# Ledger of designs, part 44: designed miniproteins, single chains, continued (3)

Each design is a single chain, and the fold is of that chain. pLDDT is the mean over its residues in the fold that is shown.

## One batch from the design tools (miniprotein)

Design m9504
Fold by ESMFold2-Fast:
Structure m9504 (fold): chain A 104 residues (1-104)
Amino acid sequence: MVDRLRATVTLSAKEMEALGASPEVTVSVALKTEDGTTLLASLRVSVGERARREVPGLRVEAEAELEGDDIVVRVEATSDRAVSGAAVTASSGGVHGSGAMVPV
């Protein structure tokens, strides 16, 4: 079985600019399986780019875009295991956001 989940995390571009020169975002995904296992994957993505990270049982793709005064981070997680839930955290230079991932 292949489960696909998505989340969007929004970070303030003003706060990121005030705290650092680089709009690089660290994305971390925690995916819980039906058997009680937690799978973790982290990656870094620059604004205007897309990045991928794969660990056994979990593939994560993240895209970061400047939309108005915000950096919008779109995250997709794919697993070959039965998923009970997933959450994402995005952070840069002390600015952070998080969200639950929903099936697509």
Scores: mean pLDDT 79

Design m9505
Fold by ESMFold2-Fast:
Structure m9505 (fold): chain A 68 residues (1-68)
Amino acid sequence: AAAEEQELLEMARRLAELLAEKLMREKGGYGYEVRRVGDSFVGTVYTEDGEIRVTVSVEDVRELLASA
């Protein structure tokens, strides 16, 4: 359903933001951003050594919910 798809997308966005923020803190990054690409959210963490990317998809969220 459209409502279910929108909830999964919002959860994927939130997880990508949390993972990017955590990764930024762990790697000593100076910033991060999250953007939507299709059914996924890509978090990009900027560090002195380069960029680190983390991707969270709707499918990843479904797998997490199935495991809970």
Scores: mean pLDDT 82

Design m9506
Fold by ESMFold2-Fast:
Structure m9506 (fold): chain A 78 residues (1-78)
Amino acid sequence: ELGEGLRKLLELAEEGKRLMEKGVEEKNKELFEEGLKLLEEVKELIETRMPESELKEELLKEIEETIKELEKKKKELE
């Protein structure tokens, strides 16, 4: 249903989230920034390469909320 390319993008998004979560847990700024950069790259690829659809909107919203939540957690630990 999602296609192989989209599945790979979702796997990269999960990896980016994992890196950001580890950066928060370990208070490692570099690891957090690597994960954030990966999520931003995936978001850009979805935005530029996917046709407009409900699925595209849901995926972009999910990535944006994930970034927002993890940035908030990082700031609260400062």
Scores: mean pLDDT 80

Design m9507
Fold by ESMFold2-Fast:
Structure m9507 (fold): chain A 63 residues (1-63)
Amino acid sequence: APLSSPESIGKAIANTLKDKLGPDASQEERDAWIEQVRAALRAAGYPDEFIDEVIAVIEKELA
């Protein structure tokens, strides 16, 4: 299915971040990657409300 919701996009990004961060990643490293994702979504033209929902999904998946 196409990525059409903040939840679907957030879960896909969270899976990518889990691969990059590994099990020993610090909170500072996680926060840095989350901010990089936020910047990338903004650059891609997504509205702030959509970005905030995507980040909320990522944070839940990484917890």
Scores: mean pLDDT 78

Design m9508
Fold by ESMFold2-Fast:
Structure m9508 (fold): chain A 56 residues (1-56)
Amino acid sequence: KSLVEIAGEIAEELGVRTTEQIKEHVDTIAKKLSEETGKNISKLEAMLLAIRALRE
């Protein structure tokens, strides 16, 4: 799976549908992405990936 796809799945699990909600949940999204990938994903990276997932 791509990082965007994983970020989209995490956002869906959290009920996140808007950019404002991504900002509210960015810490949780970054943590879950880091756990899923085994990498340290920054808050900025997590936010951008989740925004991209919502647009696709």
Scores: mean pLDDT 81

Design m9509
Fold by ESMFold2-Fast:
Structure m9509 (fold): chain A 90 residues (1-90)
Amino acid sequence: MPISERQKEQLIRQMEAIKTIVSPSMSEKDREKLNELIQKIKEATTTEEAISLLDEVEALIDRLYKEGKISESQYKAVKNSIAMMKSLLS
């Protein structure tokens, strides 16, 4: 399914919010990976492509939490945002 302008705007806002929450806790390499994923989401044209990219974001966040780089509070906030974005695209 094509992504609507409203869906794209909300995805971008949520991804920037995620970046704000986790950036202070990330290495430069992890920040670069997150920025790459945000750019790919901006370029995504289908809901299927966007969901696949959100799965990659979720995997990155899961890794950061397992490595002790982000708090439980940051992890829960970000996971909730990802779940909301996936729901928006479904």
Scores: mean pLDDT 85

Design m9510
Fold by ESMFold2-Fast:
Structure m9510 (fold): chain A 66 residues (1-66)
Amino acid sequence: MKVVTGLAVGEVSTPEEELRARAEARAEESAKQLEAQGYEVVDRSVSVRVEGNLLVVEVTVTARKK
């Protein structure tokens, strides 16, 4: 089993949807590389948190070997 993450960080005033789209795009690129290596995506999760004055969006993709 493999876990890859797409991360996007901005100021808390940044629209969450922009950071989410960026994090999702990064996670998708990593997932594509895993699929090329014979893995299949079995789960996706999104976490949003505030760290001081920063908004952090993290997209986690879980994959398993076929």
Scores: mean pLDDT 82

Design m9511
Fold by ESMFold2-Fast:
Structure m9511 (fold): chain A 83 residues (1-83)
Amino acid sequence: VKGNAKKGEQVFKANCLQCHTLFGQGGKVGPDLTQIGKRRKDAYLFEHIIDPQKFGPGSKMPAWGKVLPEQQIWDLVAYLRTL
């Protein structure tokens, strides 16, 4: 399954930007994601979005794999890859 980066940007702004900073905009609860696509591979991004507790027990990040359709998770990964 391949994601769409432009659709992923909309999903990111609706769900992620309130907790994550991107290019100086957004929330400060989570880490800055401005360079995440240069630092992490697609598989890591997908797995972290669907189940963040697997990478950090006690993370405040929701398990988006239970909330969003899988296609929207891949759209997010495609968007983050462009950063």
Scores: mean pLDDT 74

Design m9512
Fold by ESMFold2-Fast:
Structure m9512 (fold): chain A 97 residues (1-97)
Amino acid sequence: SEEIKKHLQAMGLGLRLIGEALSADAEGIRRTGEELAELLREMGKEEEAERVRELTEEAARYAQLAQENKDDPEKYEEYREKAVELANEVALLAIRA
């Protein structure tokens, strides 16, 4: 049951990450990604934890680029969509873990 609880927590963090990417919240993405990576390490999923760190750093960078281009709707949307794509990949890793 503790294993199931951690799996549900990982899925919840994945969903939170998608929400943060939709808002182009770079700091939120980094924070949630770090929490998810730590949880995956506690579950013995070291390779998945490292992949989550890589993907969330890339997603956070795109979210930051979106914020830097907030006055250009086309660029803002392009960067935000890329952050969301990466966040979705992280959420899938959390579900499969």
Scores: mean pLDDT 89

Design m9513
Fold by ESMFold2-Fast:
Structure m9513 (fold): chain A 71 residues (1-71)
Amino acid sequence: MDEKTIELLKERYREAVEKLIDFAKKHGIPESAIKKSVEAAYTTLDTMVEKGIISEKEAEAQREGIEEALK
């Protein structure tokens, strides 16, 4: 997979998570709910890699995007 594709995947996941966090904060959704959603997302990525649905490299890009959005 091209580095450009991995970078775009990471960027898109970061933007999506940033928008979700902003929406949650504006609507009074507790930070604990956001953290549970992130944990569920990581668990889903791990399961998808184990089942061969996505590559480990794709999962890492998505995790990095989420982590950058949380900073």
Scores: mean pLDDT 78

Design m9514
Fold by ESMFold2-Fast:
Structure m9514 (fold): chain A 86 residues (1-86)
Amino acid sequence: MEEVINELKKLLDELVKMTPEEQEKARDIAEKLGDGRAARILGAIVSNPELAKEIVDGAIEELKKDPNLAKRVTEALRKALEEVKS
């Protein structure tokens, strides 16, 4: 679980440092993958860039409570980030 949360933090930190266009692309990819939680987190960051750090921290605290959801969201974010870079 700690490894999953650490990877989630790394992926979200990387996504926050991306351009607005790349963040929107990541959100759209997460939606296409069918992961509503990952899409919602990315949508919140896209809509509120000034609150990105707070959104990330809040998402991580919620996902710590549900290891299966954390793993699924982390996998969806990883795939979205890989497609944005490709």
Scores: mean pLDDT 82

Design m9515
Fold by ESMFold2-Fast:
Structure m9515 (fold): chain A 96 residues (1-96)
Amino acid sequence: LRAMAEALVDKMVEGRDNEEQVAVVTEFLESLGFDRELVERALAGDPAAREELVERLVRRAREAFDEALKNNELGPAEASDPALAEAGREFEEYAK
């Protein structure tokens, strides 16, 4: 996880000269709950902000994994959400 997060942040920093790409990346990370100021500082080459962004990405990835495990172990969640039943049907159609 940490190595992947570091590689992802490094790729984002490599693209920082493209203003449109920086805006899209910043908005994406904001949608995941990251502070805009932290993302902007990391992309500007602040090593402390880069390390903080990597740490938060690792934490978020672990939280997403834990959430997925809970949802997979909670059979009632599938029964209570018709969107999950529809997704299952779409998957079966794709598998044909």
Scores: mean pLDDT 62

Design m9516
Fold by ESMFold2-Fast:
Structure m9516 (fold): chain A 64 residues (1-64)
Amino acid sequence: SPEEIIQQELDRFREKLEANPDASLTEIQQLVKEAVDRLRAAGLSDDQIDQALLEMGRIIGELR
């Protein structure tokens, strides 16, 4: 489901940020771009991608 695809990408994003606590803003932005590109390739709508982006922002705020 789209929700499961989003959750898998969010879990992957969190794991990458936890593994690299000193990652630069540029590196984090690149990880976000790569996740968005994968979600779009999986056929998710713009609204679903916006939801994923909001959750990625939450993860960044939590771990920074």
Scores: mean pLDDT 86

Design m9517
Fold by ESMFold2-Fast:
Structure m9517 (fold): chain A 80 residues (1-80)
Amino acid sequence: SEVDKRLAEFEKRREELLKVAEEKGIPQDTLDEIKAWLDEQLARLRELKADPSVTPEQILEELDSLIRLVDEAIEKLKKA
């Protein structure tokens, strides 16, 4: 499904963000906070996917917003 494909894209972006942050020397405490936030977003998205009142389109909008935020964070880290 489109939702499953987008979740897979988000997971790949999550891995890239954590790798870039570690390579840039972000402190471990901050890396742990970033990981915790990303894990919280994944849990929330899974809850939305399990909710029959939530449309696939709504889930895709949430995923697109999160992917953009992660991409912006990666870009900022690479420029730093």
Scores: mean pLDDT 84

Design m9518
Fold by ESMFold2-Fast:
Structure m9518 (fold): chain A 75 residues (1-75)
Amino acid sequence: SVDDIRDGIRDIGTTVQHIQPQYSTDIQRRMRNNDYQGMIQIIQQMADQSTDPTVQTVLQTMVDRMQQYVQQMQQ
């Protein structure tokens, strides 16, 4: 459902903010604006700029999940 997708997106936003709190302001702004493509972009940037392979893998998983939710909302 749309509510389940919205809850999933919110959970992704919360998770990535806990992993890298320095991005919290930008993530919260994008979430408030329903800027889901912007959220994908910033989480991908977080993954690409991380030097920790474990953090990179977790953030890439969040990008993949976010892309799935965005696709489900479009069709």
Scores: mean pLDDT 85

Design m9519
Fold by ESMFold2-Fast:
Structure m9519 (fold): chain A 87 residues (1-87)
Amino acid sequence: MEKIKKEAEEKIEELERLVEKAEEYVQQGDYKKAREYLDKMNKILDEIGKLAEELKKLGEEETAEEFKLRASRLHLQGQYLLDKVKA
């Protein structure tokens, strides 16, 4: 349980870094690099979703919902950036 929580936290931190790097590349006009970082987010989002479902099965439903909410917010930020690089 604690190990799963730690892994979920590490994945959230990884997502935050990917969004931050994508935003930096968007500001620089390097849309190819920004897109590469945003594409990596999908895999990490799937991994967070699986860890959240494991936490739910272990009775940690509130913690699981918290991780899902944090991941969803980062996903929306990434989609906003992706829409800018598509234009």
Scores: mean pLDDT 82

Design m9520
Fold by ESMFold2-Fast:
Order: sequence, then C-alpha cells, then structure tokens
Structure m9520 (fold): chain A 130 residues (1-130)
Amino acid sequence: MAPVHVRADSLEAFVATLLEHVPPDPSKRISDLVAVGTATLSSNGEVYDLVASVGIDEEGRVVVEIVLTSPDRSRRIVVRVYLDEDLKPVKAEVLVLNRALEVLSREVLSAEEASKLVASIDADIGVRVP
C-alpha cells in the first residue's frame, strides 16, 4: 500500500486510517503495519518521535500501541489504548521508561482518562507497509 499521512487529533480518525490499510489479525498481538511520525503534547509543547502499531488483545479488542520518544531521548512513553467494538477507549496503560529502558512508572487509565490523554496528542503520522 502507498504511504498515508494522518493528522491524528482524534483516536477514531487514527484507528480508522490504520484499519483501512491493514486490519488487525486476531492471531497476532501486533499488526505488521507501523505508523511513524511526530506527536506534540499539549501539556508542554514538546515534539516527540512517534511509532504506533495496532493489534488485538486476548478479548478480541483493538489495541493501539503508541511509543513516544522525547527530543533528547532521555524519556520513552509507551501508551496502549484498548478499544471496544465501537472503537471507544475502555482503558489505557502508560509506561514511562528512561534511556536504558528501565521502567520509571506504570499506570492504568480509565476510559475517560484514556480519552483525555489521546485528545491531548496532536500527531502527524505517516503509515508505512513493510
């Protein structure tokens, strides 16, 4: 498939674009398709490098995994957003890692908190096929 650029100010728009190109395979936890780009966090205005993938969890839910790397590469944030059958967030997991990939914090977010987190990300994402 051709590369597609998505401005993902909405989780629904982002997921719809990923699923249009490569729907998740229930036999795989993570899709063979990855999206690469940048994300600006509304809280500090910093631009992070973004890698995103789509998979399926053990309950058949769509999982969007987003990896954000800070400009100085001192911090990596891994966000897993779990979506229901209507593509609405039901929960998210957030891990913050240092440069050595040691876990600094781990949090589980409610559906409302996950929706607010996604809404705080202004992302310019290109979708690529291997």
Scores: mean pLDDT 67

Design m9521
Fold by ESMFold2-Fast:
Structure m9521 (fold): chain A 110 residues (1-110)
Amino acid sequence: MDVLTAVAEAEARHRELYEKGQKELEKFKKIADDGVARLAAASTDPAEVAAWQKKVDELIKKYETDLENALGKGLRETERDVKKIIEDIKKASEQFKAEVDALVARHRAA
């Protein structure tokens, strides 16, 4: 078995997993920024907008920490953990979009 080839393949796989996790988190950041901006334009309550910004910032920090911790493990554990984190981020994006869309609709209907 060529140890150098095995190391290079493992490094390439870790890099691929990291890039997939980062790409999903960047998608969430864009959805969150767009959502908060839409809420700020529709809402007359600065405290409501500030609460949503704080929730977004906390979720981003959580996922950044989760991804960093996942990448510090062996390849098998990293692959499993990154896949789960990506699924969690996708779910958070869907929930955030739905909740913000509902709030914006309520403010525009009032």
Scores: mean pLDDT 81

Design m9522
Fold by ESMFold2-Fast:
Structure m9522 (fold): chain A 87 residues (1-87)
Amino acid sequence: TPPPVVTVSAPSSVSVGEVLPVTATVTGPPGSTVTINLSGPGVDQVKEGTTTANFTVTRAGTYSVTALAVDPDGMGGVSDPVTVTVS
């Protein structure tokens, strides 16, 4: 069975105080655990166990979104980071 593959999609820009919607797409074995990470100015937030997440961004700057998928057999995949500009 191939290891899980995960990708993330997010808007390229959002306004300060707006919701940043993130969607993770996982291709792989059923039962994979998905974790979505948002990193940026003063922010390091994690959403576990979901393929969609809404983050509130309160500071202008450059943010990075990544996702990790781990299957029940311990095989993992990490998405390429997506950059979001907040202004």
Scores: mean pLDDT 81

Design m9523
Fold by ESMFold2-Fast:
Parts: structure tokens; C-alpha cells; sequence
Structure m9523 (fold): chain A 68 residues (1-68)
């Protein structure tokens, strides 16, 4: 559980760096969905709601950005 959360934090830092380099909303959504699928597959069931909540919040934020 604690190790899974630390891995999630490390993955989040890497994802945040990646997202900071893209201005494409579609690419950001795709990256978040890929990260979410991989992370949910690797965390124990008790941590999955936390991961899903973070993913849903980030997806909503990205999707709310105006089209360029």
C-alpha cells in the first residue's frame, strides 16, 4: 500500500513533467488515460479509489481547457 503510493507519486512527477511539454489537450488526455490504466493495474484494490479520483480530477481539468 505505502510502496504503491510512493510509486504513484513517482509516476505522477514523471507524468507532470511530460504534460508540461504539451499544448495538445488530446495528447494530454491520452497520456493521462494510459497512466491511469497502468497505475490501476499495479495498485492494490484499497488504493484504486484514490488513483481513480486523482485521474478523474486531472482528466476533468484537462478537458475543461479551451481549444487553442
Amino acid sequence: SMQALRDLEANWEALRESLSRTSSREEAVRALQAWGRETLARVPPEDQPHVQAVLDKLLAEVRSLPPS
Scores: mean pLDDT 69

Design m9524
Fold by ESMFold2-Fast:
Structure m9524 (fold): chain A 100 residues (1-100)
Amino acid sequence: MTEKEKIKEIIDKLESLPSAGIFRKPLNPERFPEALEKVPELYSLEEMKERIDNGEIKSVEEAYELIRKLVEQLKALSPPGSPLQEAADEIEKAIDEFLK
């Protein structure tokens, strides 16, 4: 399996999570204007797939770092108990499982 195939498999697994719908598409700027202003590299799962396809994400480690940044920033920008924070927690747990 190539590095690109491994990264896609990780992203596909994240897309299968119950809360993944929140991160599947790019964030709506009208609903999350401050998030995009503070974190311009806040990529959705769809945007990450596109970057894997065009060669911008070249290794499993690079993919993990981008996913971790997404989770961490969404947690920081979301109120406690929000659906975004819950979804971020699910993604973070899934990433930790992939590192086993």
Scores: mean pLDDT 69

Design m9525
Fold by ESMFold2-Fast:
Structure m9525 (fold): chain A 67 residues (1-67)
Amino acid sequence: SSRAVTLLEQGLALARQGRVDEAGAAAVLGALMMGDTETAKRIAELARQRDAEGLVALLEEMLARYR
């Protein structure tokens, strides 16, 4: 859905700014709306670990698949 893609794009922009908690929240919701629960778990774990670079890489990969 367009809302899911928008949330993943917002998550990517926030992750690039180092705003890891906000990035994780947006991206988890986007992944769940796409039915991708395994990726939502990976996003939540990267956010918990404060891994902004890992979040950027994962979200770029997701957007490449769903765009």
Scores: mean pLDDT 87

Design m9526
Fold by ESMFold2-Fast:
Structure m9526 (fold): chain A 77 residues (1-77)
Amino acid sequence: LDPQSLADAVKTSLRQHGVPESFATQVSNNLLTAMQNNDTQKLQNVGNEAGKTLNDEAKEQLDSFVNVGISSIKQQQ
């Protein structure tokens, strides 16, 4: 899974769960940057910070994508 594909999937999922486009875009861009830098701590922090604002369903989806991203980075090591 490449970083752009993960970011696009996150944006789409958040939008489907009622997250405004501007916020979904911000979250997806932050995840893309963390993925491109292989920064698992940044990826987790993006999920935690965005999760404070998201509804429960969107938060659960984002947490799932963050875990996929972390696993992808670890698999490349």
Scores: mean pLDDT 83

Design m9527
Fold by ESMFold2-Fast:
Structure m9527 (fold): chain A 80 residues (1-80)
Amino acid sequence: SVEEALATIQEVMDDYGLARELAKTDPEAKALFDKLNEKVAEYRRLVAEGAPPEEIRRVRDEAIKTQQKLLDLAREKKAA
């Protein structure tokens, strides 16, 4: 349902908030957060420059993968 989808999005947003807080004290979380910010900036630059769709997609996928690692780390630290 839409409500279940929204609940999942909210959970991801809450975990992202936890990841941001963790990045202040956890070196691994900080490294992943910095890498994510770098990939997002690279993605925006490539889109603005009209880079080939394949390159834009590659950087987008790398950003998504980095975000997933950061969220997984935040969830692991929350459970510990």
Scores: mean pLDDT 77

Design m9528
Fold by ESMFold2-Fast:
Structure m9528 (fold): chain A 65 residues (1-65)
Amino acid sequence: SPEELREEFLREAKKIFEEKGIPLSIEELKDRSLLHEVTESDPEVKKEIEELQRRLLRKYLEETD
């Protein structure tokens, strides 16, 4: 479901940020402006977040038949 996809994204994104020394809460990650700013702050973080988004979108599209 779209909600499960969103929860998986937030959980995985939190791990990526924590590994880079940017500890964010799930509530902070729900703030799209803040998420965008911190994602853009580090090219490796940006790459990992974009790849995560592509991976989860592909999974969602394959499972929605």
Scores: mean pLDDT 77

Design m9529
Fold by ESMFold2-Fast:
Structure m9529 (fold): chain A 87 residues (1-87)
Amino acid sequence: MSDDEIVEELTELLKTASIEERRAAAQKAGAEVGVSGGTAWYLAETVYQLRLEGKSGREAIREAAKLAGISESTARGVLEVMIELLK
């Protein structure tokens, strides 16, 4: 999946998911990838905000990963797991 596909899919799923569903997905995705649920939650919300500001998928993932203190590859892993959990 491309960075633009990841960010677009996540953004649409986050619009329809409840706060409880988003939090549960972040906690589960964090556990599977090896980061805290708080880090996964912060990453997902940061990507969502950057997308709303008009950043490309690559820019959103890069900036959010940097702010979360994780690698871009780890960030992609978290977001892909969250997408599968929120489908």
Scores: mean pLDDT 86

Design m9530
Fold by ESMFold2-Fast:
Structure m9530 (fold): chain A 82 residues (1-82)
Amino acid sequence: ALSQEELAFLLGLAQRLKDAALAAEAAANMPTHPSERQLLAALLGFELPEDRAEEFLARLRAGEDFSVLWEEAVAAARQASK
């Protein structure tokens, strides 16, 4: 399994490159711990609610497009702030 640092690196790389395969690989190796939500928050630049973080990771593990998921998460966060 990958370390949290390696997972952070892969997710950050996937975000910058909009690479779904890298994002899916990182998600598949993420531990199911509260810390994975903090890791996502650091990489996305904002904190997701618990249920949304779980949905994000589940959809990444299913091979969904990281770019689409990231944009959807940003839109949801903006909607929650309003």
Scores: mean pLDDT 64

Design m9531
Fold by ESMFold2-Fast:
Structure m9531 (fold): chain A 88 residues (1-88)
Amino acid sequence: MWKTLREVLGPRDVQELENLMSDPSVSDQEILDYVRKLAEEKELPEEQIEKLVRLVEQLLEERKQLEEQYQQLLADYAAQMRAALEKA
């Protein structure tokens, strides 16, 4: 997937995209809008723009699932620690 993005958008634009995706203050919609704007600036056909947007949307969904798993693990550990501290 990332090889296709680098071939279409170029390595600099992909690095900026990776930086945006790593910033928790940036929304999924802002990332998708950024990708669409880059693809439009590259004068890609509409069907390729839609494919790129969908590919990035899938990457964002995979990251959301990993983040959700990580937060669930943290919540489970916090609950265990709280239970130990509340041992009266």
Scores: mean pLDDT 74

Design m9532
Fold by ESMFold2-Fast:
Structure m9532 (fold): chain A 82 residues (1-82)
Amino acid sequence: KIEELLKELEEVGGKETAEQVKRILDQFSDELSEEEKVALVEHAIDTLRRLLEKGYSPERAGAIAVTATALLAVGIIEEKRL
C-alpha cells in the first residue's frame, strides 16, 4: 500500500520529492506504525496538490511538503514519548 502512495507522490511532486519523503519514513521506520506512515504520505500528497493549485512551483511545493512531513513525523514520535 505504501509503495502505491509513494508512486502517486512521485507523479504529483517528482522523483526527488518522493525520495526525500521515503528517506524520512525509512529514518523513523522503527518509531512509526504502518498507519502513521500511510497518513504521512497522504498528507504530503495533499499538501503538494494544494500548493500546486495555489500556483507554487513544483520545487517550492516539494520543499514545503518534505519539511511538513519531517515535522509531523517528529511530532508523532515525540507525542508517543510523553
Scores: mean pLDDT 84

Design m9533
Fold by ESMFold2-Fast:
Structure m9533 (fold): chain A 91 residues (1-91)
Amino acid sequence: MGEKVREAIRRGVEKARPVALKVLELVEAGDFDGALALLLEAGIITPEEAERLRQRFSEITSERQRAVLGTGLALLVIGREMDREIEELKK
C-alpha cells in the first residue's frame, strides 16, 4: 500500500520537474505573463488563482522577491502534480 503511494508521488514529482523549473526560470526573469500562461496550460492553477497571482506579481519589486515567489510556485506545481497522481490511485 505505502509503496504504491510512493510510486505515485515519484511520478508526480517527475511530471512536475520540467514545469516547476520553467516556472521558476520565468518568474526569476520577470516573465510573469509566461509563468501564468504555463501554470494555466498545465492545469496547475485556476483562472481565479491566476488573477490573484497577477496582483501579487504587481507587488514584486526585487530579485529576492522574484526568487521567493518563483520557489513557492515551483513547490505548488510539485504538490498539485503529486495530488493528481495520488487521485489516479483512487480510480
Scores: mean pLDDT 81

Design m9534
Fold by ESMFold2-Fast:
Structure m9534 (fold): chain A 57 residues (1-57)
Amino acid sequence: MDEKEVDAVENEVLAAALAGDVARARAIAQQGVKDGILSEEEAERLIAAAERVAAET
């Protein structure tokens, strides 16, 4: 997906993950689904990526 809104949500999720805040990353991804920016599947994959990033930081 080449949507600038998707990129913005992905960056916010990753920023929260880098801060170690997986709960915030999850909330941002879920909000993206509610706003119609992300699908449920995309949100689940972003949350999984955020969990991995937080575990590495």
Scores: mean pLDDT 78

Design m9535
Fold by ESMFold2-Fast:
Structure m9535 (fold): chain A 68 residues (1-68)
Amino acid sequence: SRREEIERIVRELEEELRRALGDSPEAREWIAGLREVAESMLAEGVPVEEAREALRTALRLALADAAA
């Protein structure tokens, strides 16, 4: 299902965030943000590939913010 595919993407990105930021408050906040974006896209009926792009963009922004 679309939910299962998007949840799989979120889990993959959560692992990337945890590897980069560790088990920190910052990592937890970004993970919560990714989950919020995913739920919003699920509610809006966004296709899986558009959801993947949006979530990957959010991850890139999170990593850039952490590097600053």
Scores: mean pLDDT 81

Design m9536
Fold by ESMFold2-Fast:
Structure m9536 (fold): chain A 81 residues (1-81)
Amino acid sequence: MSREQAELLEETAEELEKEGDLGLAAALYEQAGDIYVSLGEYEKALPLYKRALELYLQVLPEDHPRVVEARKKVEELEKLL
């Protein structure tokens, strides 16, 4: 996946967040983070995963698989940085 795709996902997520579509915004922030991780750009991926986790926690319970995976992604990147 390309950096341009990650940038488009970030822009789309920001618009969805402004519109109040927090769950979809969170998913797109996470996808953008996944692309940056694949590129080795961990410092760019970490804030995206943190934002995704923050938004997921507003719309999903703490034990939801999406919340658990987003939290794990944050913790693993924090260990690398």
Scores: mean pLDDT 86

Design m9537
Fold by ESMFold2-Fast:
Structure m9537 (fold): chain A 74 residues (1-74)
Amino acid sequence: SRDEFIALVQKFANELQDLYDQAKKEGLSKEQIKEKLQKKAEEFYEEVKPSLSPEQAEQLKAVLEDLVNSMVSE
């Protein structure tokens, strides 16, 4: 359902935020943090994609890109 999809994205967003906060506390550079976040998002996308409709997969890709870009703000 859409509610399950939204919950899945919110859970991942929290996991991504925790990863960001931990990496920042460990003294990683902005570039190293961005690379870790991008890799985590790509792995998540590939893992869940087979369970999603084509429309949901397209929306998820856009949401993940926006999340990573928002967290590493240029």
Scores: mean pLDDT 80

Design m9538
Fold by ESMFold2-Fast:
Formats: sequence, structure tokens, C-alpha cells
Structure m9538 (fold): chain A 94 residues (1-94)
Amino acid sequence: SAEEVRRLAEQLRPELVTELKKILPNAPDDLIEGAAETLARIVAHFRLQGREEDAERVRKAFLEAAKKYSQTMSPEEALENAVTEAVRLAAELS
């Protein structure tokens, strides 16, 4: 259910915020929180379906994209592009 996804995403978000702050230490907190929220909801969706490998695949793809784009883009652009890639991968896996 949407409520179960929200609850699990809230539990996952702090860890994802921590990981994103390691990749983008100078990014504004609101941008980090927003990106972590989006990723947490996607990961929660797959985990609640018992699709742990797909959840981990999306998580890794997001963090790798954020790391890659952080080298050449602003923090906002890097997070926006990482979110776009994660959403696209999630759609392909759905």
C-alpha cells in the first residue's frame, strides 16, 4: 500500500541522506533530503514486493550516478540527473 511505502521510505531516508552527503558534502540539505526521499520511496516499493535485488540495483545506480555527475555538474544538476536515471531504471524493472 502507499502507506506502507511511505513508512518504509521514512525509515530508509536517513541512511540515504548520509550516503548522499558523503558524495555531495556541499549540497544544500533540502536538495539532499528531496533526492533521498525519492530514492527511499523507489527502494521501499521494490523491497515491499520482495524484490531486494532490484531495490539494491536502483540504490546503487542512483549513488553511482550522483558520484559521476558530482564531478562535472552543480549539486542540484547532479542530484536531478541521478534521480532521473533511478526513476528510468525503476520503470524498466517494473
Scores: mean pLDDT 87

